# Designed miniproteins, single chains, continued (5), part 39

Each design is a single chain, and the fold is of that chain. pLDDT is the mean over its residues in the fold that is shown.

## One batch from the design tools (miniprotein)

Design m17416
Fold by ESMFold2-Fast:
Structure m17416 (fold): chain A 69 residues (1-69)
Amino acid sequence: MLAEKVKIIEEIIKKYNLSSSQATAISTLVMDLDDLEKVREIAEKVAELAKTKNLSTNEVVELAKKLIS
């Protein structure tokens, strides 16, 4: 379970070329999710918007929290 979550997050970080702070923010928030599909869905959506909208690390945190709730 943990290894699969790490692989998903690393794949998304590489795909969107996220900063280390953005990557840490996303991984910290989605690692507590039990559903691997939900981990992928939320991490992908947050990463895409972070790049498309030029989101700051704080904005990434708030967006991820909103999508997880």
Scores: mean pLDDT 80

Design m17417
Fold by ESMFold2-Fast:
Structure m17417 (fold): chain A 95 residues (1-95)
Amino acid sequence: MEELEKRVKENPNDADAYIELARKYFEEGKYPEALRAALKAIQVDPNNADAYITLAELYKKLGLYETAIESYERALKVDPNNEKAKKLLEEVKKQ
């Protein structure tokens, strides 16, 4: 965690570092921190499909399924051939 926090501080435009930080906060149950990091990744690079997938997983964990669907659809708009986003979108829609 300290290494990721240092990485985002030294490289504030590193969207992948914010995605990793969001995933670590999610694993720790720190959902508000995870959400802020995922949103920062999107702000830094709005064409990063993994940032939208991470945001969708967070919304799904919070029970916000319609918002999660919108986030997965945004990932597919950015990267139409993203098989991970396609699979996860299909899974959440079957709810």
Scores: mean pLDDT 82

Design m17418
Fold by ESMFold2-Fast:
Structure m17418 (fold): chain A 92 residues (1-92)
Amino acid sequence: SKEEEIQKLKDEAYRRMLQALRAGDVDAAVEIAREFVEKLKELGYTPEEIFRIVSELFRRLLAEAPDQYRPALLEVIRKVALFLQDEIEKAR
């Protein structure tokens, strides 16, 4: 189902981003987020829906990731927010 596919994509994105954060690789975490966004586009989600879904993923990471990864995670969120804003503007 679409719901099961989305949940698997969210769980995989979460796991991969956490691994990148553990490695101190902000650029890898941003790339994982970009891949996730492209998969959501393929599933027919709008830019606004994608923004909501990605925001939910980051909320989970902020709540559950160890405090030591918080600065790297905030940098990932900043970079991802910038390209999501560009995607929303391009869709207008």
Scores: mean pLDDT 83

Design m17419
Fold by ESMFold2-Fast:
Structure m17419 (fold): chain A 62 residues (1-62)
Amino acid sequence: EEYEEILKKDPNNAEAYARRGVALLNQGKPEEALEDFRKALELDPNYVAARLGAAIAEHELK
């Protein structure tokens, strides 16, 4: 998956930000993941998967 290419083509794609956030969490990068989840929530505040991902990333940073 090339989330960077998707976001370059459509920077308002909340799903692509959330999916990249999940990939970053799996790589042990919760700070970068949190940035992507926050961006997804800026685009769609009701995006449940992004809310859950942000909560997980914030927990890993504490």
Scores: mean pLDDT 77

Design m17420
Fold by ESMFold2-Fast:
Structure m17420 (fold): chain A 63 residues (1-63)
Amino acid sequence: SARVEALEAAIRHLYYDQGYSPEEVAKAAKLAAKALGLSKEQTIEAIKKALPPEVAEEVIKAL
């Protein structure tokens, strides 16, 4: 969905361009997902698509 893709793009920007830690990305992603009306399942999908598997796992643990 367009909202999941928007969250994916935001997560990539925060991690790669802004240098956010996994914990900082998790906090920001949780807030953005709530604003976008996304489920936890959709939020996890966006994280897994945005980041390498090992980093995605750390972000998901911090949710």
Scores: mean pLDDT 89

Design m17421
Fold by ESMFold2-Fast:
Structure m17421 (fold): chain A 68 residues (1-68)
Amino acid sequence: MSKSQELARIIGRAFALGYERPVEEAVQEGLDLARKILGDETAEELKPVLQGAARMGELARELDRRFA
């Protein structure tokens, strides 16, 4: 898998974890994956993106709850 595909997977996982779990926990797991796969520098750059993705997951869960 290319590094761009790994990036997409990490962002998607942060969203999925944010849907199921607290945002802080989703961000921590996303950052740990980013450090392992893409390195520390890229993980630091991704921190705001992963925070956004996790919060979108939380919002998606809330929307499903409100409209289900």
Scores: mean pLDDT 85

Design m17422
Fold by ESMFold2-Fast:
Structure m17422 (fold): chain A 57 residues (1-57)
Amino acid sequence: SDAEKGLEGARKLLEEGDAGGALSVAGHARQVALEQGDEKLAEEAERIIEEARRLLR
């Protein structure tokens, strides 16, 4: 799904040190997952968002 691909992109951005980009992409993926009723993907997006926020401090 688009949300799942978005999360893969967000994880890659985190590994490359682009926490701001990861936060943006994961935020969008979370919204799409919630609109599709996919709570598990939304939860995964929230974990990425939290990690990105920690890196941004």
Scores: mean pLDDT 82

Design m17423
Fold by ESMFold2-Fast:
Structure m17423 (fold): chain A 111 residues (1-111)
Amino acid sequence: AADGLAITGETLTGKVFEGKTLSGAAGLLLENSTLTDVVFKGNTLTGDVGLLIKNSTLTGVEIKDNTLTGTRYGILIENSTLTDVVISGNTITGGEDNVAVEGSVLNGVAA
């Protein structure tokens, strides 16, 4: 299945994604992207992975008050760098693990 929303090869600054209901292979895919001061709030993301972050750089990103549901992972972070990222108030559910982090650098991340 396709992703609910895919942000691929993008550079985004100061964007807000709010109140979306997205479902697919990933509910939301962030891949090969650079996000600065982006907010994801109040979304319902469902898939094999709720939120999948791959090969991406996130700075000052907020992931707040979302419902993230995956048959495998609520959140999966692979080969990514997260700086000053806040993950709070979310309902995160995965069939294998709620949150998985692989090959990634987390600096100043509050979860």
Scores: mean pLDDT 87

Design m17424
Fold by ESMFold2-Fast:
Structure m17424 (fold): chain A 121 residues (1-121)
Amino acid sequence: AAAARAAGEALVRELVAALRAEGKRVAVVVEDASLIPLARELEPVLLVDVTRSGLPRSVALAQALRRAKELGVDLVLVLTLDPSIPTPVGSIIDGLPVLLLNPSDVAAVRAAPALVRELLA
């Protein structure tokens, strides 16, 4: 479990570093406070912790996406640890590419780069 999360987090760092090297602006939204250290290491243009918002999750996420769009973000990475949510999930919300990803699922993180390329094409 700990080894899988460490491996997944290393792959997330690699993914975001590659995007930044290509000049892509990345926002990170965390749905679990334990993901904040990882999110800070990714050096995002915008970091949002929805667990501390006091708002319903859907409202907090909608506000985060609006702020990311205003900042000219190319991709919003939403990090979750909820095992009931299949990841990776890619979508375009109001013209903004969004990737939902669980760093504890190494297979999901390994699949993420191909989905990101599709979203940014």
Scores: mean pLDDT 84

Design m17425
Fold by ESMFold2-Fast:
Structure m17425 (fold): chain A 120 residues (1-120)
Amino acid sequence: SAAAEALLAAMGEVLKLLQEVIDFILPYLTQEQQLLVAKKYEEMVELYNEAVEAYLKGDYRAMLEAAREFLRQAEEMRDLLVKLGREAGMDEAELEARAKEIDAKLAELRALLAEVEAEL
């Protein structure tokens, strides 16, 4: 469906935005923090791939399960990146601006999830 394709596209946009925010914060992170962030990002990439594969197989239930877990992990990543940025002494206004960009994309993802769920 058009809503399912839009949901997958929105997940891809969230990954791209998170990568941009990660790259922005990366110079302020310790090696241990960089590894933690990389691991969590990789887990989100795996969930995105699971959602895409489920969609291609016509398994909308499995797609929605992967998308819901992706959203949960994206919210956790958003909170982690803000926490790490604050601990590293980054400018609060810059962190708020980046968090707002993520929050806007997560709101789009939540709306698309609701649309796909309503069509099942």
Scores: mean pLDDT 90

Design m17426
Fold by ESMFold2-Fast:
Structure m17426 (fold): chain A 57 residues (1-57)
Amino acid sequence: SAAAEAAARAGAEAARGRGNEGATLGSVQWHIDAAASGESAEAAQAAGRAAAKLAGA
């Protein structure tokens, strides 16, 4: 989804400063933000996995 793609990009940006650790933190933050915004849990999980893949984690 577009939300998953956006979260993956955000995770990749975070990973640039922290390596693989940044992708993990970005995924966690995405879950928090998605819950606050009413995004589905499934979309949040998919976005987290995509972010981890982009960072090589």
Scores: mean pLDDT 59

Design m17427
Fold by ESMFold2-Fast:
Structure m17427 (fold): chain A 74 residues (1-74)
Amino acid sequence: RAAEVRALGEAGDPSAVEPLIAALSDPDPEVRRAAAEALGRIGDGRALAPLAEALSDPDPEVREAAREAIARIS
């Protein structure tokens, strides 16, 4: 699943934004990290509020990915 999420980010398809936002709440931290990275690559402002919530994720790698993604979008 993390690999599929990563592939969506590489494709840069705006239609992937909604599925990727849903993936930010996945129980697997690797999936949440991949979703944050993918949203940063796409650069769609719809992701800003969900990514800001991910800044309080219990996993430090997810928080780092969310911070980098917000910087890329903003």
Scores: mean pLDDT 79

Design m17428
Fold by ESMFold2-Fast:
Structure m17428 (fold): chain A 62 residues (1-62)
Amino acid sequence: SAEEAAEAVKEELLELGVPEEIAEAAAKYHKELMEENDGELNIKLSDEKQKELEELKKKYEE
C-alpha cells in the first residue's frame, strides 16, 4: 500500500520531468507519512476538508 503509493508518486514525477533525486525524496516522504499513520492521514485530510465544507455551508446559509 504505502510502497505502491510512493512508487506511483515517483513514477508520476519522473514522467513530468522532475529529476530522479527529487522524485525519490518526495516518494520517501510520502511513504514515511503513510507508514506512520497507515490510512489515517487520508482520513484526517478528509475530516479537515469535511469541516471546511460544513463551515462554508453554514456561512452561505446565513
Scores: mean pLDDT 63

Design m17429
Fold by ESMFold2-Fast:
Structure m17429 (fold): chain A 67 residues (1-67)
Amino acid sequence: SAAAKGAENGRNGQLESVALGMSAAEAQALMAKIKGEIHTHRGVKVIDQESADAIQEEIGRIQGEHA
């Protein structure tokens, strides 16, 4: 739906904004975490709610360190 796509775009934009303010090592760590939280279901890569929450907490941690 348009709402779900909007939420995905918002998350992607937030990750992009954080990446602009963080080191290469922090960006690599975040990407490794995201890869670990992505599951393949019926040929589509998905992130469940628990994994999405974990990614959001990691974003908050990085933002806190750069605030």
Scores: mean pLDDT 57

Design m17430
Fold by ESMFold2-Fast:
Structure m17430 (fold): chain A 56 residues (1-56)
Amino acid sequence: GREAADAALRARSAVGAAAAHEAEKGGNTQLAREAMEAGIAGDSERAGALAREGGG
């Protein structure tokens, strides 16, 4: 239903924001932006990979 779709969108947005924050800690604003976009698009695997590259 709409509630599930809204929850999924918010969850993906949160994943993108968290991944971007991790990448930003490493000083990689470019990776942070890509991680946010991947997370919002629902590609949590890519968002996590970009966060790891930027953050460590």
Scores: mean pLDDT 76

Design m17431
Fold by ESMFold2-Fast:
Structure m17431 (fold): chain A 96 residues (1-96)
Amino acid sequence: MEAEKYLEEGYKYLEKGDYKKAQEKLAKAAKLINEQGEDSEEIKKLKAKVLYALGKLYEAQGDIKEAIEYYEEAASLLDESDPVAQEAKKKIEELK
């Protein structure tokens, strides 16, 4: 899926500290996920990963309130046993 490619590119730019390009790639991933109109478990997991990456992007820029909101949304889409949900909850606890 093209959304997975943009998510991967978003993480790459986030790791390099290129927050503008990270935002552009993650926004493209989110747009593609929303435009497909499908609500499968696979799509929910992909959306949660994009939201988690956006949380990391806002956290890296010092936008803590926005980071927490993205982490909470990511965790809400997943089962509590999912590693992404667990990591998002850990981030929320650390940022409180």
Scores: mean pLDDT 83

Design m17432
Fold by ESMFold2-Fast:
Order: sequence, then C-alpha cells, then structure tokens
Structure m17432 (fold): chain A 67 residues (1-67)
Amino acid sequence: SELEKLIEEAKKAILEYYLNPFDPSARKRAIELGNKLKEINPDLYKKIVKEARDEAMKRLEEQAKKA
C-alpha cells in the first residue's frame, strides 16, 4: 500500500539522518517524509523515529567499539 511505502521510505530517511546528522540532503528528506507520516499518524511517526534512532545508535556504538 502507499502507506507501507511511505513508512519504509520515512524510516530509511530518518535512519540516514541519524547516521549523517550534518548532511543537509538527508535532514531535508527525513523532515519531508517524517512530516507526511506525522500528518497521517503521529503515534506511528514517534515509533518509527524511535526505531530509526535506536538502530542508528547501535550501528554507531558498534563502529566506535571497533575503532
């Protein structure tokens, strides 16, 4: 469905933003897709943001541990 596609794209964009927080294109995409998801379902948006943030933090911690 269109909602499922939006959820997938928003999660990817938000994850990319957390991995590269100073990339203006990643930030813009995360904001645009996040706002669309928030307008449809703000609770779902909060869950997707938390999942993407937690995944990004886990990846960054594993990289720091090996460095």
Scores: mean pLDDT 82

Design m17433
Fold by ESMFold2-Fast:
Structure m17433 (fold): chain A 72 residues (1-72)
Amino acid sequence: DPLDLLTPEELKIADLIASGMSQAQIGKILGISKGTVSRRVRRIMRKLGLKTKEEIARFFYEYVITSAVDAV
């Protein structure tokens, strides 16, 4: 599972990105700076082999939403 490559903090950030949250909103939610969120997003992209934060959202949509639909 590619999600197992992420730390708990990175998983939470990836989930918030997939939920349509901006880096500024994520920083506010987690109590960290936008710059810290930006660095974590780059690490997530590197670990998952993705090139943009929008690809993180698409990956989670394809992985999580498809699984949720199949469960209904």
Scores: mean pLDDT 73

Design m17434
Fold by ESMFold2-Fast:
Structure m17434 (fold): chain A 68 residues (1-68)
Amino acid sequence: TVTFTPEQEEVLRRLLKIMKKALDKYDEVDGNAVAEAARTAYRYLQQGKWDEAEKAADEILKKGTIKK
């Protein structure tokens, strides 16, 4: 079992909130774009760049949205 520090737990909670918010915003998104958005947002969150994490995830998911 992996033990997280309070700071690492906060990063993971923020990642989940960012991903949920962005996925709720877009109707249909390619699974590869979802994975890329999660990885990119996590990297920014690890650097303490909260706003950049949310923006990057949103932009990647927007570009990965399947056109109707």
Scores: mean pLDDT 75

Design m17435
Fold by ESMFold2-Fast:
Structure m17435 (fold): chain A 65 residues (1-65)
Amino acid sequence: SEADELTKKGGELLDQGKYEEAIEQAEKALEIDPNHRAAWLELAKALSKLGKTDEAREYFLKGLS
């Protein structure tokens, strides 16, 4: 799906250290599918890498539900 493609691209951006761009891809995936678990987990990981630990924790919990 388009959401899966966006999440995959975001994962590649995370591997490159492009955390804000990875967040943008994950947010676009969630606009298409608000229940897209991989996108919530990707947001959590990117935010964690940026030092936004409280926000990362919240999104991680959404991705695990």
Scores: mean pLDDT 83

Design m17436
Fold by ESMFold2-Fast:
Structure m17436 (fold): chain A 90 residues (1-90)
Amino acid sequence: MYEEEIKKDPKNAQALIELGAEYYAKKKYDEALEYYEKAIEVGEGKLKAGALLNLGKVYYEQGKYDEAKEYFEKAKELGYEIAESELEKL
């Protein structure tokens, strides 16, 4: 267990989301998940919500609908309206 608090840096979270999106576009879903998870750890507010939404989309593409639903619900709780339409697909 890390005793240090994970650095919450909006610029770092954005870069991690962009890396995740690049791997997602290449259909490298395992790598996309890794970068989106890191973005959730360091991101706050809208960046964290966006990373949660993207993580849910990766699980959806993998056919892991229960996990996708969980992450879409978490993104919606942080005020991401687009997660509501993604939940309707499940």
Scores: mean pLDDT 75

Design m17437
Fold by ESMFold2-Fast:
Structure m17437 (fold): chain A 60 residues (1-60)
Amino acid sequence: MPTEEIVEKAEESGYRAGLASGSEEQARAAGRAAKDGVMNGETAEEADRLGVRGLLEAGA
């Protein structure tokens, strides 16, 4: 499904940003936020921004 590619890309991008900014738990949270965004119908680009920004706002 096209959604699988988008979900994987968003989750990986969020996780990667999380690892750079915080612990593994924060990385997982960022990845999950990006994945959830895609599942709610967001685009890959928007989901990626949500994951990264959400992590940064939550704190590093």
Scores: mean pLDDT 64

Design m17438
Fold by ESMFold2-Fast:
Structure m17438 (fold): chain A 72 residues (1-72)
Amino acid sequence: SARERELALQDAISQAVAELAEELKDKLSSAELRKLAIEFANRSWEESEGKSLEEAKKVIERIKEELLKKGL
């Protein structure tokens, strides 16, 4: 259902945000981590719109990898 998809995506995005914060906490200030989390969450929701759960999870993982490589 749409609700199950939404909850699964919310969980996946929350988990990825936590992983990004943990990986970058010693490299970035609190303000930079907050900006990164907001950017990641916004991009993940926007780019997942209209996609299946499987495709949405791929989008989330790709955005996470891009931000980790960028070192933001």
Scores: mean pLDDT 82

Design m17439
Fold by ESMFold2-Fast:
Structure m17439 (fold): chain A 60 residues (1-60)
Amino acid sequence: SKSEAEKLKEEGEEKYKQALKLIEQAEKDPSADKVALAKKAQELVLEAEDLIDQALELEK
């Protein structure tokens, strides 16, 4: 079984991966709304950072 901290880290890593996919889509798709994708990617990065920070707090 996974600890709560491990679960939060995995959720954060998943959001980072989602953000990277949106950045790649913005770069590769000429029809993409690059500004909207960049904004969504930034939101996902901030969510990922919050989840990882929560995990680190639990490991203290």
Scores: mean pLDDT 83

Design m17440
Fold by ESMFold2-Fast:
Structure m17440 (fold): chain A 62 residues (1-62)
Amino acid sequence: LGEESALKGVDDFVKENKDPKKLEAALEIVEKNLEDETDEEARRALAKAIEYLREKIKEIKE
């Protein structure tokens, strides 16, 4: 599924980039992509990626 592929990409990025500032920058980019995206399936994938990134940033900061 497209959602699974997007989450894997985000997971790989998080494993390579443990810096919260880099993760927050990636989150901002994904949020902007969601605002411009018109395809519903792609929007769902981006929304899940945003939730996953937010959870990982919270875990690292806590």
Scores: mean pLDDT 73

Design m17441
Fold by ESMFold2-Fast:
Structure m17441 (fold): chain A 80 residues (1-80)
Amino acid sequence: SKAIELAEKGIEYAEKGDAKKAAELAIESALLAMERAETLETINLAIAAALQAIGAELDGDPELAKRAAELALEAAKKAE
């Protein structure tokens, strides 16, 4: 799925130290997961991922961006 692919790329960019690109990918993944989510639990997880990604981008923190991308990946997998 595109949401999973975007989240995995987000993790890769975070590991390379690119917090901004990682956060952008995590946000896009989370939004796609939210569109496909069938449960409130999965929607809430996607929202949490997006909010953490926004915070990581503002702080320029690639480790926070990685965590956000990992949460987006979890939401994307649950939205399938």
Scores: mean pLDDT 87

Design m17442
Fold by ESMFold2-Fast:
Structure m17442 (fold): chain A 74 residues (1-74)
Amino acid sequence: MLPTGEEVMERLPGLSREERIRLLTEFAVSLWRLTRGRLTVEQALAAARQVAAGGGVALSPEEEAEIRERFLAA
């Protein structure tokens, strides 16, 4: 099942760095695939960043770059 943005935000504070990056990457990829090109890569990544912020998680530039790299490899 595709997790909602709210569900992802609730889970984020309890996760390790690796688990957080994985979950946010999976969210961005799923959102992009579900919209079938209506959202750009940048818009999907922006949505993941907003979800992280909503969950009280400040992403470093390194974490954002890692999420982008994994997204593009998916």
Scores: mean pLDDT 76

Design m17443
Fold by ESMFold2-Fast:
Structure m17443 (fold): chain A 70 residues (1-70)
Amino acid sequence: SVVDATADLIAAANSGDAAAVAAAAARLADALKGKVPQYGYDTLADYIASQVDPANRAAVKAAVVQALSS
């Protein structure tokens, strides 16, 4: 589910593991497949990044945008 995928991404970001963040972002993108238009990607990525520690926000935003664009 989108809720589970988002929780996984926040947990991965808090772990500091970039590979875990990328994998969790890919799972979130798969859960959102066909549900979010391309013009919404930055807004969604910013919202999710706002839920993590400020030190990790840029990495989370980049991972979400990259995964949704793939």
Scores: mean pLDDT 78

Design m17444
Fold by ESMFold2-Fast:
Structure m17444 (fold): chain A 62 residues (1-62)
Amino acid sequence: MVGRVFRAVRPQPRAIPRFLALEPGELVEVLRVLNDDWVLARSLATGEEGVVSKSFLEEVEV
């Protein structure tokens, strides 16, 4: 997962300061796997970093 680009498949609100706010279709780069459910990712659109649920992401096929 680290260094790979993923697409958001559902919205993630910024419920806490650590969360990355995402809309469906937004692209993120996974920077670190935190645990089985969460990753640290960077938005490719804004450059913001935050925690994202793995269940909200789909791998972008090349």
Scores: mean pLDDT 74

Design m17445
Fold by ESMFold2-Fast:
Structure m17445 (fold): chain A 64 residues (1-64)
Amino acid sequence: MRLLARGELDEVSLLVLVRELREAFPEARIEREGRTLTVEAPDEALAEEIRRLLERAGYEVERL
């Protein structure tokens, strides 16, 4: 399952968020391009959990 997330976080906050996501969800592949995050999760349940966390952090999340 793939998610595309866009947010307005500053550089430092974004780096902290990416690090926390990678530590919490080692099974997911999280890639960053500028202000955009792409998440590839092995299943829909994990993708949904990551989506909820990103939305709470102020990201707009789209399912690919």
Scores: mean pLDDT 79

Design m17446
Fold by ESMFold2-Fast:
Structure m17446 (fold): chain A 94 residues (1-94)
Amino acid sequence: SIEEAEKLLVEGAKLFKEGKYEKAIEKFEKAIELAPESELTPVAYLYLGEAYFKLGKYEKAKEYYKKSLELAKKLKDVVTEVRAKENLEKVEKS
């Protein structure tokens, strides 16, 4: 189901670029359900945070950025860790 999770992340990212944030969230949530704590999950949490931020749901955005950060540290995903930290700083200024 990692391959299925990857497809859902790609579909969600496309929906996000189209401004369809609620539909993107559904895809990202399903990707996490199919592959919890996989190498894809820090990025999926980051995308969830970004989508909630676009919807003005800052508390949910902060929650998912924190989840992304914690899991990225655990999995040594330095790129996602840095992105999650930067997005946390942005939401705290909102």
Scores: mean pLDDT 87

Design m17448
Fold by ESMFold2-Fast:
Structure m17448 (fold): chain A 55 residues (1-55)
Amino acid sequence: SLEEKIEQLERDIEELREYLEENPDLPELIKKLYEISISALELLAERLREKLEEE
């Protein structure tokens, strides 16, 4: 279901944020790639939430 997909994305986002918090000494390029990944997943989750609200 869309709800299950949103929950999975929210878990993935939380895991990535937690990894960044636990690893402050990561190379700047790697941190930037994680930030981009988080932003992309957040946008996807937002779009899925909007789609769920329309149903």
Scores: mean pLDDT 84

Design m17449
Fold by ESMFold2-Fast:
Parts: C-alpha cells; structure tokens; sequence
Structure m17449 (fold): chain A 59 residues (1-59)
C-alpha cells in the first residue's frame, strides 16, 4: 500500500511538473491509474488519488 501511494504521488507530481496547467481531474486520473495498476481497489484508489492531488495543489 505505502509503495503504491508513493508511486501515485510521484506520478501526479511528475505530470504537474511537466504541465503546471494540468487539471485536477487529469492529476486524479493519473494517480488513480497507478494505484489500480499496483492492486488498489478502484473505490479506494479514487479516494487516495483525490487526497494526493489535494495535498499537491493546496499544500
């Protein structure tokens, strides 16, 4: 789980670094996709992705 969260965070951060105008939806989708690929349930992956993106954009 922790490794999946880190990978998703790194992916969202990479996307944001390459495209500072990337939408919140694009960042959430990218993070969610990584989480699902690493075995996280779709519903939980969505929640984690939203938290990751909120952290990146608001903090």
Amino acid sequence: MLEAIKAAYDKALELLSKDPNASKEELIEAAKKVLIEMGVEEEKATEIAEKIVKSLLEN
Scores: mean pLDDT 80

Design m17450
Fold by ESMFold2-Fast:
Structure m17450 (fold): chain A 58 residues (1-58)
Amino acid sequence: MIARAVRDYEAKTPEELSLKKGDLVEVLELVDGEHVRVRNLKTGEEGLVPKSVLELVE
């Protein structure tokens, strides 16, 4: 499942991933109601991001 970052996000913990607006990510896992584990398709980096920074595109 592919999602897009709707805004820039700066990682606040070592477990989080920084994203730029427009980055495409693969959703790997829903961790809780607020966070998802994703892989950035451009960089291959994985981490947690708030669900609110993503929109589904596939």
Scores: mean pLDDT 82

Design m17451
Fold by ESMFold2-Fast:
Structure m17451 (fold): chain A 73 residues (1-73)
Amino acid sequence: MTEEEKEKKYYLEAAEALEAAKEDVSKALEEEAKKAEEEGDKEKAEELLKAKEEAEKKHDEKIEEYRKKAEEL
């Protein structure tokens, strides 16, 4: 494999890993928010859902950056 192919593979694998991490974090925060709602802690549930949205947005930005780098190689 060329160095270019190795670098492209790195960015694609990094993007895939971030997609998996995004799914895991989103699921964990959603489960915690649901549990907080069941316990009657509406404020905590809202904070957890907001944290989920922020985490998803942050991951999406990094995934997009890595995919773009892979495409530009």
Scores: mean pLDDT 83

Design m17452
Fold by ESMFold2-Fast:
Structure m17452 (fold): chain A 74 residues (1-74)
Amino acid sequence: SKEDLIELGERAARVAAKALGFSQEDIDALVEKVREKVASLPNPTEDSVLQVVVETLGEAARARGLPPPQPLTG
């Protein structure tokens, strides 16, 4: 079912994000993002769900290479 595919995406994202060393807050945000993306797919498959997981985690990992948030000045 679509619900089972959403659950697959959440579990895969959580496991992979933990393995990559993301914080609990970042893991929860990534899991939620994957859930929303999978829920928006018209005809999700296991392959399309795993692609969403890989792409979402890839984007997050790339973002970790960007400059850190601005320090509080003042």
Scores: mean pLDDT 75

Design m17453
Fold by ESMFold2-Fast:
Structure m17453 (fold): chain A 55 residues (1-55)
Amino acid sequence: SREARIARAKRALLQLAGNVEAIGKLTDEDIETLAATLGLSRETVREARRELLAE
């Protein structure tokens, strides 16, 4: 599901960056690389980042 993919992206973003502040500093290239690694769309990873920054 979409929500399961977003949850996976959120977990991966936290594991990669360690905290929410560092997630906010990731570049478009970092987002693209993570999306490719996870087999997700860049849109899904960007949505996950937006939701984490709002929490």
Scores: mean pLDDT 81

